# Designed miniproteins, single chains: the designs that were tried, part 88

Each design is a single chain, and the fold is of that chain. pLDDT is the mean over its residues in the fold that is shown.

## One batch from the design tools (miniprotein)

Design m3057
Fold by ESMFold2-Fast:
Structure m3057 (fold): chain A 95 residues (1-95)
Amino acid sequence: SLVEELKKVYEEAKRVGDEASRATGRAGQVAADTLIEYLKKAIEAAERGDQQQAKDYLNKAIESARAMERLVADNPDIAARFREVREKLEELKKK
């Protein structure tokens, strides 16, 4: 289901966000927390059946993941994982 797939992306984003926070410090932590919060809100909206709100938060999560890719560009392994998160979210948005 969409909720199950979003929860998988959420768990991966949390892991990558923790790694990015260790690499970039406070700026990375704040940006990662923003991505995680939007994903959490997207999941909560989807669980309520609020498809429009879920889509709106999903769009915000996609933009947050894109911002993280830029912030961690000097760490190509971490940047690639945020790219995978973003691409998966873009796929889920099409459903």
Scores: mean pLDDT 84

Design m3058
Fold by ESMFold2-Fast:
Structure m3058 (fold): chain A 80 residues (1-80)
Amino acid sequence: MPEAQPMSKEEMVASAKQLIRDAQDFLARHPGLSPDLQQQLQQAIKDLQQAIDDNASKSTLTQKIQELIDIRQRAEAEVA
């Protein structure tokens, strides 16, 4: 099971869209998040959505996905 099959661009886009929806749901469920974290999450969502709309490279998509994940982890720590 420890096999790393490289994800296709289409699979990355599908995953990215799912991450965007999940992050939006997280924001809706945690209205008590600090304004700074809310702004950072909203910005990361916009950046990732823009990369998808612009048909960006896999490298760019990976970078934007990681940025969203990092901010999401900080937000989760805040509400823990």
Scores: mean pLDDT 81

Design m3059
Fold by ESMFold2-Fast:
Structure m3059 (fold): chain A 70 residues (1-70)
Amino acid sequence: MLSQEQLDELNEKLGKLFEENKNAKKEELIKKAVEVVREWAEENGWSDEEKEELIEYTKLLVEHAIELLE
């Protein structure tokens, strides 16, 4: 499970990604977010199962954020 600190860090990273890639296509933005999160999880020594869950969670967050931006 993600700690509150880890959630905050990911939220900030994703916020920056959205800001820097405002003109990017939906697919590209999701791809970039997944790459960032995958590398972050690897650096923190997460298991393969935990990495996959985190990637899925990130995809959901990015998809939701994009859907809310009409």
Scores: mean pLDDT 73

Design m3060
Fold by ESMFold2-Fast:
Structure m3060 (fold): chain A 62 residues (1-62)
Amino acid sequence: GSGSAGGAARAGALLAGESEETAERAKQIAGPWGDAEVAREAALRAGASETGARYAEQLAGL
């Protein structure tokens, strides 16, 4: 995949139309080590929608 769980969480949030602040928070929560579940949970914890969390999960699996 392209990047860590943090990168996926950030990209997923942005893809769903969330703000850059929400995306940055998702990246920080996910951290450098994680899988698709970590990226999904980080996006939700940062305040992203379920759509953003799903995108984060899919991107982390690439």
Scores: mean pLDDT 80

Design m3061
Fold by ESMFold2-Fast:
Structure m3061 (fold): chain A 98 residues (1-98)
Amino acid sequence: MTPEERRREFIREMAEKYKKEIEEILKNGSEEEKIEFAKKLKEELYERFRERAREWLEQGLLPSEAAVERLVRGVATSVALELGNEELYKLMLKVEEE
């Protein structure tokens, strides 16, 4: 199983895990609450996935720390795409640019 296949599985797991929380905040939250939620979710997804990717580096499945960071990049945007949620996608693009 490739690191890219494992990344896709992680994205599906996280999309399912956070789906209801995402729907609730996007429906009922203020613009500020939505941005803060997106920042928090991005950091949590990056931390969780970076931990998994580091294990793969230690197992020789990834060639370098740079490969870990490349694989982590865009994970939050990819979760938004998996959910088909355009509002979250736009929020994640903004948060990942800052």
Scores: mean pLDDT 84

Design m3062
Fold by ESMFold2-Fast:
Structure m3062 (fold): chain A 89 residues (1-89)
Amino acid sequence: MEEYKREAIEYAEELLREMERGGAPEEVIEKMREYIENMKRSLEEGDIESARIYGEQVIGLALEYVPTPRTRELVERLRRAMRKLLEAA
């Protein structure tokens, strides 16, 4: 459980780094930071369903603004971590 929460957070933060590296607009980067903070809060509260929704918002922004092979790899890893959390809930 704790391992998959940590992995989900790490992959979401790495997606944020890909957005910053790719030169996404500051407004979009700020929105992604908000989704990541909401995801972290939901994970801490054990609300895995809300965490998944915020995670998908992070994924959507990353795929829209920086659709690279690295971004797609991180998306698959984040989705896998979230799936493991849902299976354990």
Scores: mean pLDDT 87

Design m3063
Fold by ESMFold2-Fast:
Structure m3063 (fold): chain A 69 residues (1-69)
Amino acid sequence: NEEREKKVEELIKKAVEKARNGDLEGAAKEVLKLFEIDTDYAGQALQEIRKLGPEVTKKVAELFIKLSK
């Protein structure tokens, strides 16, 4: 589904952009939206965020886990 693929791409881009700008909670919320679509998409977003560094990735992952409970 082209529409779903485009939405996923936009959510990944937003998650990375928010993480880069220090909005780690906002990044975690975008990852949660991806997780609700498919767990693999949340994994893809976290892999992209990993390029920003281990500390940012750890904080976003921790916040995502907290929000997913």
Scores: mean pLDDT 85

Design m3064
Fold by ESMFold2-Fast:
Structure m3064 (fold): chain A 79 residues (1-79)
Amino acid sequence: MDEFLQRLHEALDRIIKEIAEENPDISPAELERIREVAKRALELAIKQNDVSSITAVVLLAIARDLEGLEALLKELEAK
């Protein structure tokens, strides 16, 4: 499980780097918040065995949808 989680964190780090390279006007604070929320939501989705939420976290992070990520995190924390 930890190896899988590590690989997912590495994938998120690569995605965040690519977003920063493609969007030089994005703030470091926005990038870091997306990474933090996505990482926490991903960890909860894995713990709950919610495969659809794992997929949603990755897609929302790639789309820079911070509101979507925060909404998903709230859903995962609630149940």
Scores: mean pLDDT 76

Design m3065
Fold by ESMFold2-Fast:
Structure m3065 (fold): chain A 91 residues (1-91)
Amino acid sequence: SESIEEASKRATEEEIERAEKKIEPIAEEATNWLKENPELRPEIIKQLKEELAKTDDEERRKIIELVIKGVETLDKKYFEEALRLELETLK
């Protein structure tokens, strides 16, 4: 019989797999929103760089750097990579 702890862990793994399938559409939505709001990009980049400066965790730094690159280039691939790394930290 499955324990509550084992059922919880399996449910989390299923949620992560479901989230992985949503990475591309989420990255596309974020990229399109930034294209529609170009005046906000410099402020977002500034806030992300400030967050990067106070972050000591290597994996978190990599995620922030990818998001900065995504905002600077408007290439959804950087947001896709950032989201994949974020999900890997939950495994």
Scores: mean pLDDT 79

Design m3066
Fold by ESMFold2-Fast:
Structure m3066 (fold): chain A 66 residues (1-66)
Amino acid sequence: SALPDEELVRERFKGLTPEEIRGAAEDYRRMAEAARKAQEKTGKDLSETVEGLERMARVLEEIAEE
């Protein structure tokens, strides 16, 4: 499934503390690593999922530093 764009991510996490947002970013980073490893081990194309998860983590990291 497609992950939301940057604006939708900002809206979703708007009411959270920077600590909570950093936690969410770490979770997305771990999910991206897991998806990458799954792609390597199973041969399934998870490229869009990996890119979406990495993008989510990046946006959340930026929001947490604001």
Scores: mean pLDDT 78

Design m3067
Fold by ESMFold2-Fast:
Structure m3067 (fold): chain A 93 residues (1-93)
Amino acid sequence: MVKRYSLEDIPNLTVEEFALLLVAALSDPRNPDRVEIDYEAVAKALGVSVETVRAYAEDPKFAREALFILMNSPVNKKLLEAWDIVAKALGLP
């Protein structure tokens, strides 16, 4: 149901896809004291449905895959733009 990513997909990821990967990593249920995701704020910022944001945020397997993809992504303009969108929506510094 959630799209699976490999390292080969990284060059073709959109700002929206990087933002959803960041949301998944930040919402990992193993870190209850981490960031609480405002699904409506993120959905509005990305132009996606609240259900889409929730699906990415609430899949523990996807959270692990998202972190792996992000750790292996070179710093690029799309990833920086995605972080700015997510950080602003969640009130992060």
Scores: mean pLDDT 74

Design m3068
Fold by ESMFold2-Fast:
Structure m3068 (fold): chain A 73 residues (1-73)
Amino acid sequence: SMEERRRERAEQWRRTIKSILAVLKKLKKSDPEKAKQTLKIVIKKLEQELAAETDPELRKIIEEAIEEIKKLL
């Protein structure tokens, strides 16, 4: 169903964001300059994904993820 597909995509996004945050937090401790550059690239890629997404629930998840990642800047 569309609801099951949305739930699966939402869970995939949550797993992806959790992984990204863990890697970026570790990188920020070891190499802050590289972390800053990587954060900018990740944010740009997420903004491109948001621009391509038409599902309002998934758009909200991506928007919230972008804000969470921006807190690491």
Scores: mean pLDDT 83

Design m3069
Fold by ESMFold2-Fast:
Structure m3069 (fold): chain A 82 residues (1-82)
Amino acid sequence: SAEDVRQAAELLSTLSEEVREELRRLVEAGRIDEALALLRKALQEQGFSEEQIERAIRGVEAVYREAGRTGMLALLAEAGEL
């Protein structure tokens, strides 16, 4: 949903620049499963709840289904500007 995508962007914006850069590199390389695993781990390390993490993962997966790697890269860029 649009709300899940918005929440994904918000949670991504809380990640360090280093983690966001690694996520971007994995997405550019087409290593989507590894990018999602890194995202889950990084959010867990920040202390987000399992519900918040799964919602963010669903938001990112929805962007990937609708707009592919290009959509995921746009979402990461937007998060870096927040």
Scores: mean pLDDT 84

Design m3070
Fold by ESMFold2-Fast:
Structure m3070 (fold): chain A 76 residues (1-76)
Amino acid sequence: MKELIDQAKQLAQQHSSQGDQIVSLLNQALNSKDVEEAIRLLGEAGELANQTSPPEAAQQINELIRKAVEKLREES
């Protein structure tokens, strides 16, 4: 999970006009002790990426977020 989030952060910083906000949401998700809160924050980061990034970058960021959500749900 952490590696997927770290890759999503790098892509957000390179390609998004609001990369810092996306990185903040991803860091909050990674530091959350509540799985539902983490999933919510990951969803917000993905939505922001869709609004603030080129389509190809947004798709890559959201794929990494989707895989991170899958791993979180497997551990619950």
Scores: mean pLDDT 85

Design m3071
Fold by ESMFold2-Fast:
Structure m3071 (fold): chain A 83 residues (1-83)
Amino acid sequence: SMEEREELYKRLREIVAEIQRLGAEMLRYGTPEQIARFEELAREMEKLLLEAGEALKTDPEKAAELIKRIEELRREMERIVAE
């Protein structure tokens, strides 16, 4: 439904904003090794975000599953920042 698509789109926007915050924190306080690991996850995240954006147009169930994977990567990124 349009309502489900709007909720998923809102969640994607929230995740992107949080990743931006984590990236800024990593640049401020992270070691070169932590930054490199964070950037590898960020590249994987970018690919999933593009796939989720396309899926939102035609397959909201697929979009929801991709968003779950994106949230798992965000948690891994948070773990690096917390080291």
Scores: mean pLDDT 85

Design m3072
Fold by ESMFold2-Fast:
Structure m3072 (fold): chain A 71 residues (1-71)
Amino acid sequence: LVEKAVRALGKALEAGDEAAARRALLALKGFGQTSLAVTLSGYLSDPAAVREELKAPISREEAERLVATLP
């Protein structure tokens, strides 16, 4: 699932889909990949806003639901 979230982030960034990229980063945090999510947030247009969202708790179950909505 982490690999799927990383692939989805890459596709979203290539497409300029900031909303999908943001969901992929939240999913990475939910899978315990907080440091990776914070690092990759730098590729979005507003890293500060995304990093603020990443402070909110997210469960593994919510991360799995988010990944299901990604390309």
Scores: mean pLDDT 81

Design m3073
Fold by ESMFold2-Fast:
Structure m3073 (fold): chain A 66 residues (1-66)
Amino acid sequence: VPEPSERLKRAATEAVERYAGLRGEEAERAGHGVATMLLGLGLASDEDPEEVQREAAERVARAVMG
């Protein structure tokens, strides 16, 4: 699986903060995991528009962390 971009990791971290209530370093670790899952499952890529990445990250964060 490719390493997630910083933009995708940020979107995933924000989604985890919003839906799982995690903060700081814990949110960053969980966000990296979600971003890796998005790439591995083909749900988002670094080439996708920011809004598509954010929407996919939110869906996965809710499913995994909520």
Scores: mean pLDDT 77

Design m3074
Fold by ESMFold2-Fast:
Structure m3074 (fold): chain A 75 residues (1-75)
Amino acid sequence: MDEEIEELIDKAATYANQGKRDEAAQWYLKAAEVAEEKGDFGLASMLYRAAAQLGTGDLAEEARKKAEEFEKKRS
């Protein structure tokens, strides 16, 4: 896995383990954005799904939409 993405995932996991679900969702969203920029649509989809499951409101809705979009872009 890309080291930059791995660091962002580790940070998200740390917040999730502390029960800080919305903060964890924000870090998963950042990791997903980096994966998207690098063209890893499979990883981006998975990370957007994680953000959607942990987040609330507009963040969760946008992350869910992006997860579905990038899941379809896997060739």
Scores: mean pLDDT 80

Design m3075
Fold by ESMFold2-Fast:
Structure m3075 (fold): chain A 71 residues (1-71)
Amino acid sequence: MLRKLAQAGTAAIQGDFELAMKLLDEVIRKDPTNPLAAKTLKTVAEIAEKQGDLKTAQYLREKAREIEEKI
């Protein structure tokens, strides 16, 4: 699973937030309360915000919050 989280981070850096989210969704589907997935969602959200995609950043932060509240 760590490999998929790393791939999601790389996709986000390249501006491919759709791929990043698909990889994160796959990790979350297998482990819905994975704290590493929540942390990666926050990192991807910060990258999106830095690139000016505020809508994607907000969506990803809400997803991370939902996971953290279930831990």
Scores: mean pLDDT 78

Design m3076
Fold by ESMFold2-Fast:
Structure m3076 (fold): chain A 71 residues (1-71)
Amino acid sequence: EAAEVAREMIELLAEVEPDEEYRQALLDYLENTPDEELAKMVKETMEAKGFPSVEELLEAFREELLGLPVK
């Protein structure tokens, strides 16, 4: 589900964010943003970056953000 992928991407951002205030802002965004809006955001990102699926977008995002191979 696209909204679940969007949530996982933002959760990954929060996990690597060293600034507590910014981390909290990311978590607040997840709490206050409806699934429909999250799904729209991830689909737009998928289309803009030319990925064939939201799963491939998520894997590329993990590699780019963390600089580590996915498990």
Scores: mean pLDDT 73

Design m3077
Fold by ESMFold2-Fast:
Structure m3077 (fold): chain A 70 residues (1-70)
Amino acid sequence: DEALGLVDLAIALAEQLGDRSTVERLLTLKEQLRAAIAAGDQEKVAEITAEVRSILAELVKKQEDAEIAA
């Protein structure tokens, strides 16, 4: 599932940045996403996927900013 792949990518990036609170939030979102997929709740899947994409965009920006500062 593309949505689960996005969560895993976001978790990996948050871990690399040392952002433990974001890792914990993403793990919770991953559980909620798996539950929504199992329930066939397409609206909830879309909602969680949008939230994960927003978090991923913020993490990518933090990674770029950290590399420039290094």
Scores: mean pLDDT 81

Design m3078
Fold by ESMFold2-Fast:
Structure m3078 (fold): chain A 88 residues (1-88)
Amino acid sequence: MEELIDKIIEALENLVPGSETEELLRQFFAYVRKEENLKKFVERVLATKNADVIFRAASLLDFLVRMGFTYAEPYRKKLLEEYKKLAK
């Protein structure tokens, strides 16, 4: 499970396109159906201090909110706030 978070963060850092990234995203969406798991993911993303990773993660959470996972919205806002501080 920690291995999944690490693989998603690596994909966000490297923008690897293709079937491998699509399968990781599918596993990620299943994983974050539990708010506790989303919180763990967001904490790991914030710990990277990488503005690009944080912004891409915020975009991923925006997609979750649009799919009806409204509990993702406060975490999305937190990521965007941190991005604005790092992207100066």
Scores: mean pLDDT 75

Design m3079
Fold by ESMFold2-Fast:
Structure m3079 (fold): chain A 86 residues (1-86)
Amino acid sequence: MEEKKREAIIRMFKRLGLSEEVAEKVADAILNNDEETLKKIFDELSPEEQAALERFLQIESDVQEALTLINEAIDKLVKEREEKKK
């Protein structure tokens, strides 16, 4: 379910002020463990955006936990919707 993780990461970065296009590239790089692409994106970001990305990467364990909770929340919402569809 890589698509759900990608969507969650994109939403997180959009909340931090990144554009949708940049957030998508960052999400794809993180999911593929592409450190070189992440470094390139980081170098091209404004200082404000760069600080947001650094903070995200530094709190990797917290982010992993948040992604798990987001995936669980999405699964629960989908389940509730399907139950209503009786």
Scores: mean pLDDT 70

Design m3080
Fold by ESMFold2-Fast:
Structure m3080 (fold): chain A 88 residues (1-88)
Amino acid sequence: TERLVRAAYMAGLMLAIENSPEEAEKLAEEFKKEARELLEEAKAQGYTEEEIEAVVEAFERGVREGQALSPAEQEAARAAIREEARAA
């Protein structure tokens, strides 16, 4: 769960950094809709509703924080996300 929460947060950050604010909001809404539509399937796999909501909330936090970053902070965040992906 913690690993998925972190991955969702970083995905939200990257989505906000790589897209315009309008496109990022559209993609975030699409992600939240898909995640909730798959709620019953995720529960069948052993995830709780609380775990699924934690992942969705982490993604939303990533998008909001990414949109609030200055251009210099966005570049630093992009570099950090690439380092995490390279290490994995």
Scores: mean pLDDT 74

Design m3081
Fold by ESMFold2-Fast:
Structure m3081 (fold): chain A 98 residues (1-98)
Amino acid sequence: MKTLILEVKVLDEDGNLLGSYTQVAKDGELTSFSSSGDVLVDDIKDVSVKIYKDGELIGEVKGDVETALEALKKAMELYQNAPDGTVIKIEITITVKT
């Protein structure tokens, strides 16, 4: 059984938390979901993505939505090719314009 954790935070330009969402899937099945605030985004300024394997930071990118999508593709490839017992965590921080 492999675990995928997706955490999303939405911040304003001053670093104030506007909303968050966390999703956990095991072997591709959603096992938990939680959200707070407004996690819908408009006027994205930048996106950062951190990828963790078994609690160790293995990748970090900052840039636009395209950069974030490429990082997510790589994280999903790592998840699909990982052995049983692996935990992949993807932490996404989205900064929106004021």
Scores: mean pLDDT 75

Design m3082
Fold by ESMFold2-Fast:
Structure m3082 (fold): chain A 95 residues (1-95)
Amino acid sequence: MAKPPKNLEVEQLSENELYVKFDKAEGGNVIRYGIEYRKKGSDKWHIKDFGNKAEGIIKGLEPGEYIIRAIAAGKAITEDSEFDAYGEDKEIELK
């Protein structure tokens, strides 16, 4: 099982965009990274896949409070390969 990515940092780039950066996961053979995000008060997670990068930009966001976490997949990427390592939740308000 892959170890969760740590030290998630989130910065607002524009009204609709967040820049995210985290430390690469240790333990397990991590093959891709991403983030999950949801609007506070919603149960629906959205996934942004970053491939082998531990950073990226989330676009098309609405203003409001979000819960964001870094994610990693420790298995070969197929249609059946899900992200199996979840970092800690970070809250951010998009203004």
Scores: mean pLDDT 74

Design m3083
Fold by ESMFold2-Fast:
Structure m3083 (fold): chain A 74 residues (1-74)
Amino acid sequence: MSEREKIIEETIKKLEELKEEALKAGDEQTASLLDMVIQIIKQDKSIYKLSPEELRKKAEILLKNLEEIKKKNI
């Protein structure tokens, strides 16, 4: 498995965990948003052109922003 694939898979897994937490909290809107983000990541072939370091930084920013949105709405 390439380092890019590993970063993408780890990011998707964390997003799926956040989606599960949102569903458990009854926040269907946040869960729906997370599902859309997961689908976009899976379909975006351009992310495979990014360096592993750039992917990690973008994933960290994305997860941080999504956790902040969840914290404000739950």
Scores: mean pLDDT 73

Design m3084
Fold by ESMFold2-Fast:
Structure m3084 (fold): chain A 90 residues (1-90)
Amino acid sequence: MEEEIKRLEEIFEKNKAKGDEEAMRAKEKLYLMTVYKLSLEDAEELLELRRRGVAALRAGRDEEYDRVAAEYLRLLKEKAPEQLKKELEK
């Protein structure tokens, strides 16, 4: 985990001046790994589910959005139950 975090920090630092998607993705992965305490693989899965959910919502694909939302909640409940509680108590 620590080596993965350092690698993501290096990617962010090298690319932050460009303002590109790779720098933003590295920052989002760092946030999920440090705040939610997710592994790199789980952080990448969660971010992919977020992107799919937003795309489905914008396209009016309610059935796909519901499936993606269910997978997102399942992952949070399994890997970050305390963070899920905070999100639901908003």
Scores: mean pLDDT 73

Design m3085
Fold by ESMFold2-Fast:
Order: structure tokens, then sequence, then C-alpha cells
Structure m3085 (fold): chain A 95 residues (1-95)
């Protein structure tokens, strides 16, 4: 699994653990943005929206989602990028 992403989560974990359940969507988005940026993704955070970009096989994939998005809506938006994300994770695991 993506060791680099796990390290990013670990670096943000102390700050995330300080947040109570039900933290504002903007705060959650900021933490997610930091985690992805530390993992090496090009990330942007604007309000409650997190955008990150990955490059796989010379193709750039840009994904935007809201921290206030339902699990079903997030799954639907991630579906076109699921294969690309899995391939990126496999490549990171090998490195």
Amino acid sequence: MAKKMEEAVEKVKPEAEALPAGAPAEVVAELLGKAYELAGFETRVEGDTVTFTIEIDGKRYTLSFSADMSPEELEERLAPYEEALLRFAEEMEKE
C-alpha cells in the first residue's frame, strides 16, 4: 500500500486527533489537503473543496471533492479515477 501516503497521514495525525468529531468541513478539507500535499500530490484547498492532481503513464488526472460530500457521491466521483489511483498506489509501493 502507499507508504508515502501513510507517512503523510502520520505527520498530520496529531493535528487531526485534536479535532472533535463534527469539525467544520473547511477544517477537514485543509487537513486532507495537507496530507495529500505531504504525500507528493499537487493539492489545492479552497473552502470545503480539496483538489489534487496525479500523473500516471503520462496522463494527468485532477480530482476535486468537497469535505461535506456524502460517501455515495464521493464514490461516484472517484469511480473514473479508481483504476488510475490503484495503479499509482502500486507504483508507490514498489518504490
Scores: mean pLDDT 56

Design m3086
Fold by ESMFold2-Fast:
Structure m3086 (fold): chain A 95 residues (1-95)
Amino acid sequence: SAKEAERLYEQGVEAFEQGNYEEAAKLLEEAISLNENPGPGWYYMLGLAYKKLGNLEKAIEYLREAARLAREAGDFALAESLEREARKVEEELEK
């Protein structure tokens, strides 16, 4: 399961880099579902994929989850950066 989660995460990141955002979101969601303790970077990548797809509500949700996990890990600088990015997406949603 953990080994499969990591493989799916790697494939999801590769799909994102290739501009295949729908495939990236699906692979990243499956990877997260198979990982008992996904780090903030996994949710960050999923948030970016949804942002690229124009699903701003899901992008905000996952960027905030990434920020929450960063805070729990004691990385307050990363958490602040992620919350700032989520606020920018929220401003786009209000237009």
Scores: mean pLDDT 89

Design m3087
Fold by ESMFold2-Fast:
Structure m3087 (fold): chain A 62 residues (1-62)
Amino acid sequence: MFPKLTKEQKEKIKEIMLEAAEIMTKAVKAGDPELMSEISLTTLKAIENIKNGKPAVELPKL
């Protein structure tokens, strides 16, 4: 399967970025730089998985 970005994949990527921003705000308030780093890395992994047609990666729990 060729990894072509569909409208659905683009929307899922936007959704992941918005979710990550919301969780990042909570991590900042908690003063947890490790959690902030994990959110960033997990977000990048989720985007890559969506681009490759893989299931979404769950974001870190707060």
Scores: mean pLDDT 73

Design m3088
Fold by ESMFold2-Fast:
Structure m3088 (fold): chain A 58 residues (1-58)
Amino acid sequence: KIEEELREYAARYYRHLGKEEEAEKILNSELEEVYEYLKKHDPALAVMLEGMKEYLLS
């Protein structure tokens, strides 16, 4: 569920930027694939999501 919420957060962010194709890809990908994508295209967002995951699981 937490992984699902993190994917939805990233997808909503991309939709807000007008990148609906990327948002759809994120929603259809595993969280691991999403992190790989974000590290290449939005490293700041990748760090933010990683931190949120650690916070929620700690």
Scores: mean pLDDT 74

Design m3089
Fold by ESMFold2-Fast:
Structure m3089 (fold): chain A 82 residues (1-82)
Amino acid sequence: SDAELEAELEAILAEMRALTEEFARTTDPARKAQLLQRMDALAQRAVRILGQIKDEARRRALGQRLLEEVGRAQAVLKKVLP
């Protein structure tokens, strides 16, 4: 159901935020690599769930929130690139 998909997506968005915050604080390169792999897997799962939500307005709103979380992760990653 859309309600179950929305609940799963909310949990994924919350985990993505927590991983992004841990990535910003982490100094261990091996741990940073693990966090990036987990963030990528969650982002892929979020896109799949988003595609299954039938309510167009809710899909757009949740899609915007996903883009915001991806944008936060990219901003943190950009600070460690030359």
Scores: mean pLDDT 86

Design m3090
Fold by ESMFold2-Fast:
Structure m3090 (fold): chain A 83 residues (1-83)
Amino acid sequence: MLDKEVDEAMELIRRSVETLSAVIPAYKKAKALVKEGKMTEAQGRRLAIQTAADNLVATAGLSRSEAERLAQRILDNLERSLK
Protein backbone atom coordinates (compact mmCIF):
# COMPACT_ATOMS: atom_id res chain seq x y z
CA MET A 1 0.00 0.00 0.00
CA LEU A 2 1.19 3.56 -0.72
CA ASP A 3 0.96 4.67 2.93
CA LYS A 4 3.23 1.80 4.00
CA GLU A 5 5.75 2.76 1.30
CA VAL A 6 5.78 6.34 2.65
CA ASP A 7 6.20 5.09 6.24
CA GLU A 8 9.12 2.89 5.13
CA ALA A 9 10.76 5.86 3.35
CA MET A 10 10.36 8.05 6.46
CA GLU A 11 11.87 5.32 8.65
CA LEU A 12 14.88 5.08 6.29
CA ILE A 13 15.33 8.88 6.44
CA ARG A 14 15.19 8.80 10.25
CA ARG A 15 17.80 6.01 10.40
CA SER A 16 20.02 7.95 7.96
CA VAL A 17 19.94 10.99 10.26
CA GLU A 18 20.80 8.83 13.29
CA THR A 19 23.63 7.18 11.33
CA LEU A 20 25.12 10.52 10.24
CA SER A 21 24.92 11.77 13.85
CA ALA A 22 27.10 8.79 14.85
CA VAL A 23 29.61 9.12 11.98
CA ILE A 24 30.19 12.87 11.50
CA PRO A 25 31.63 13.60 15.00
CA ALA A 26 34.02 10.62 14.70
CA TYR A 27 35.21 11.90 11.30
CA LYS A 28 35.77 15.44 12.62
CA LYS A 29 37.71 14.17 15.66
CA ALA A 30 39.98 12.00 13.50
CA LYS A 31 40.64 14.89 11.06
CA ALA A 32 41.54 17.19 13.98
CA LEU A 33 44.06 14.66 15.35
CA VAL A 34 45.64 14.25 11.90
CA LYS A 35 45.89 18.06 11.47
CA GLU A 36 47.56 18.27 14.91
CA GLY A 37 50.17 15.75 13.70
CA LYS A 38 49.19 13.23 16.38
CA MET A 39 48.41 10.47 13.85
CA THR A 40 48.71 9.62 10.15
CA GLU A 41 45.85 9.90 7.63
CA ALA A 42 45.56 6.08 7.67
CA GLN A 43 45.42 5.97 11.48
CA GLY A 44 42.82 8.75 11.50
CA ARG A 45 40.62 6.89 9.01
CA ARG A 46 40.84 3.71 11.09
CA LEU A 47 39.98 5.64 14.28
CA ALA A 48 36.98 7.31 12.58
CA ILE A 49 35.65 3.95 11.34
CA GLN A 50 36.08 2.27 14.74
CA THR A 51 34.49 5.15 16.69
CA ALA A 52 31.57 5.42 14.25
CA ALA A 53 31.09 1.63 14.35
CA ASP A 54 31.05 1.66 18.18
CA ASN A 55 28.39 4.40 18.11
CA LEU A 56 26.28 2.52 15.53
CA VAL A 57 26.39 -0.71 17.56
CA ALA A 58 25.23 1.23 20.64
CA THR A 59 22.49 3.32 18.96
CA ALA A 60 21.20 1.17 16.06
CA GLY A 61 21.81 -2.34 17.43
CA LEU A 62 23.85 -3.33 14.37
CA SER A 63 26.46 -6.08 14.52
CA ARG A 64 30.03 -4.76 14.65
CA SER A 65 30.79 -6.02 11.11
CA GLU A 66 27.66 -4.32 9.68
CA ALA A 67 28.44 -1.13 11.62
CA GLU A 68 32.03 -1.05 10.31
CA ARG A 69 30.86 -1.59 6.70
CA LEU A 70 28.27 1.19 7.02
CA ALA A 71 30.75 3.56 8.72
CA GLN A 72 33.34 2.94 5.98
CA ARG A 73 30.84 3.69 3.18
CA ILE A 74 29.58 6.88 4.86
CA LEU A 75 33.10 8.16 5.63
CA ASP A 76 34.21 7.53 2.02
CA ASN A 77 31.17 9.48 0.78
CA LEU A 78 31.74 12.31 3.30
CA GLU A 79 35.38 12.70 2.23
CA ARG A 80 34.34 12.96 -1.43
CA SER A 81 31.66 15.56 -0.55
CA LEU A 82 33.87 17.71 1.73
CA LYS A 83 37.04 17.84 -0.40
Scores: mean pLDDT 74

Design m3091
Fold by ESMFold2-Fast:
Structure m3091 (fold): chain A 65 residues (1-65)
Amino acid sequence: MEVEIEAKGVSPQGAAKVAATALRVEDETGIKVKVKIEIDPSATPEQGQKVADEAVKKLEEIAKE
């Protein structure tokens, strides 16, 4: 099964966290995870972190279900 998650407007640090979480979820569940990550250099650190946290939350929900 293939799952796609989008993280648009993330910070570079947020992008790294999302990518690491996606790889971990794919390894743990065997579900093929595609993540579309777009880094927005004009986004505030707060906005970039919020987007990353939302993507991580969705990935963690996939790992639990």
Scores: mean pLDDT 77

Design m3092
Fold by ESMFold2-Fast:
Order: sequence, then structure tokens, then C-alpha cells
Structure m3092 (fold): chain A 82 residues (1-82)
Amino acid sequence: SLEEVRQEALERMDKRLDEAIAEAKAKGVTDFDELVSRAFRIVREVVEELRAKYPDLPRDSLVEIARELTKRALEKVEEYVK
């Protein structure tokens, strides 16, 4: 179902983004633009993985998932750099 795909997307993105933030924290990196660029790359990778795994999923559904992932990723980066 679309809900299962959305949940899988959130899980994949959260795991990779949490790892990226942990690495940034260990290295003392707080450059917002750098972290946002990395977060957007993670979102793109997750969306492409979902597109490959679920080839029959409508493009509009992938776009909605991508928007949700992007918003969540940005919020997580903003919370870290505060």
C-alpha cells in the first residue's frame, strides 16, 4: 500500500540522516548549507530506491513522499544546528 511505502521511506531517510547528523556532530560540523545539501542528497537517494523497488507507484505519490521527506529532513537539520 502507499502507506507502507511512505513508512519505509521515512524509516530509510531517518536512519541515514541520523547517521549523517551523528557524523557531523562528531566532527564539529554545524554548517547549515552543507548539512542541508547532504540531507537533500539522502532524500533523493531514498526516493530513487523507492522508484526502483516500486516501479508501478504513481509519480505524484513519489512527489508527495519526497516533499514529506524533504520537510522532515530540513526540520531535523534545523534542530541539530540550534
Scores: mean pLDDT 87

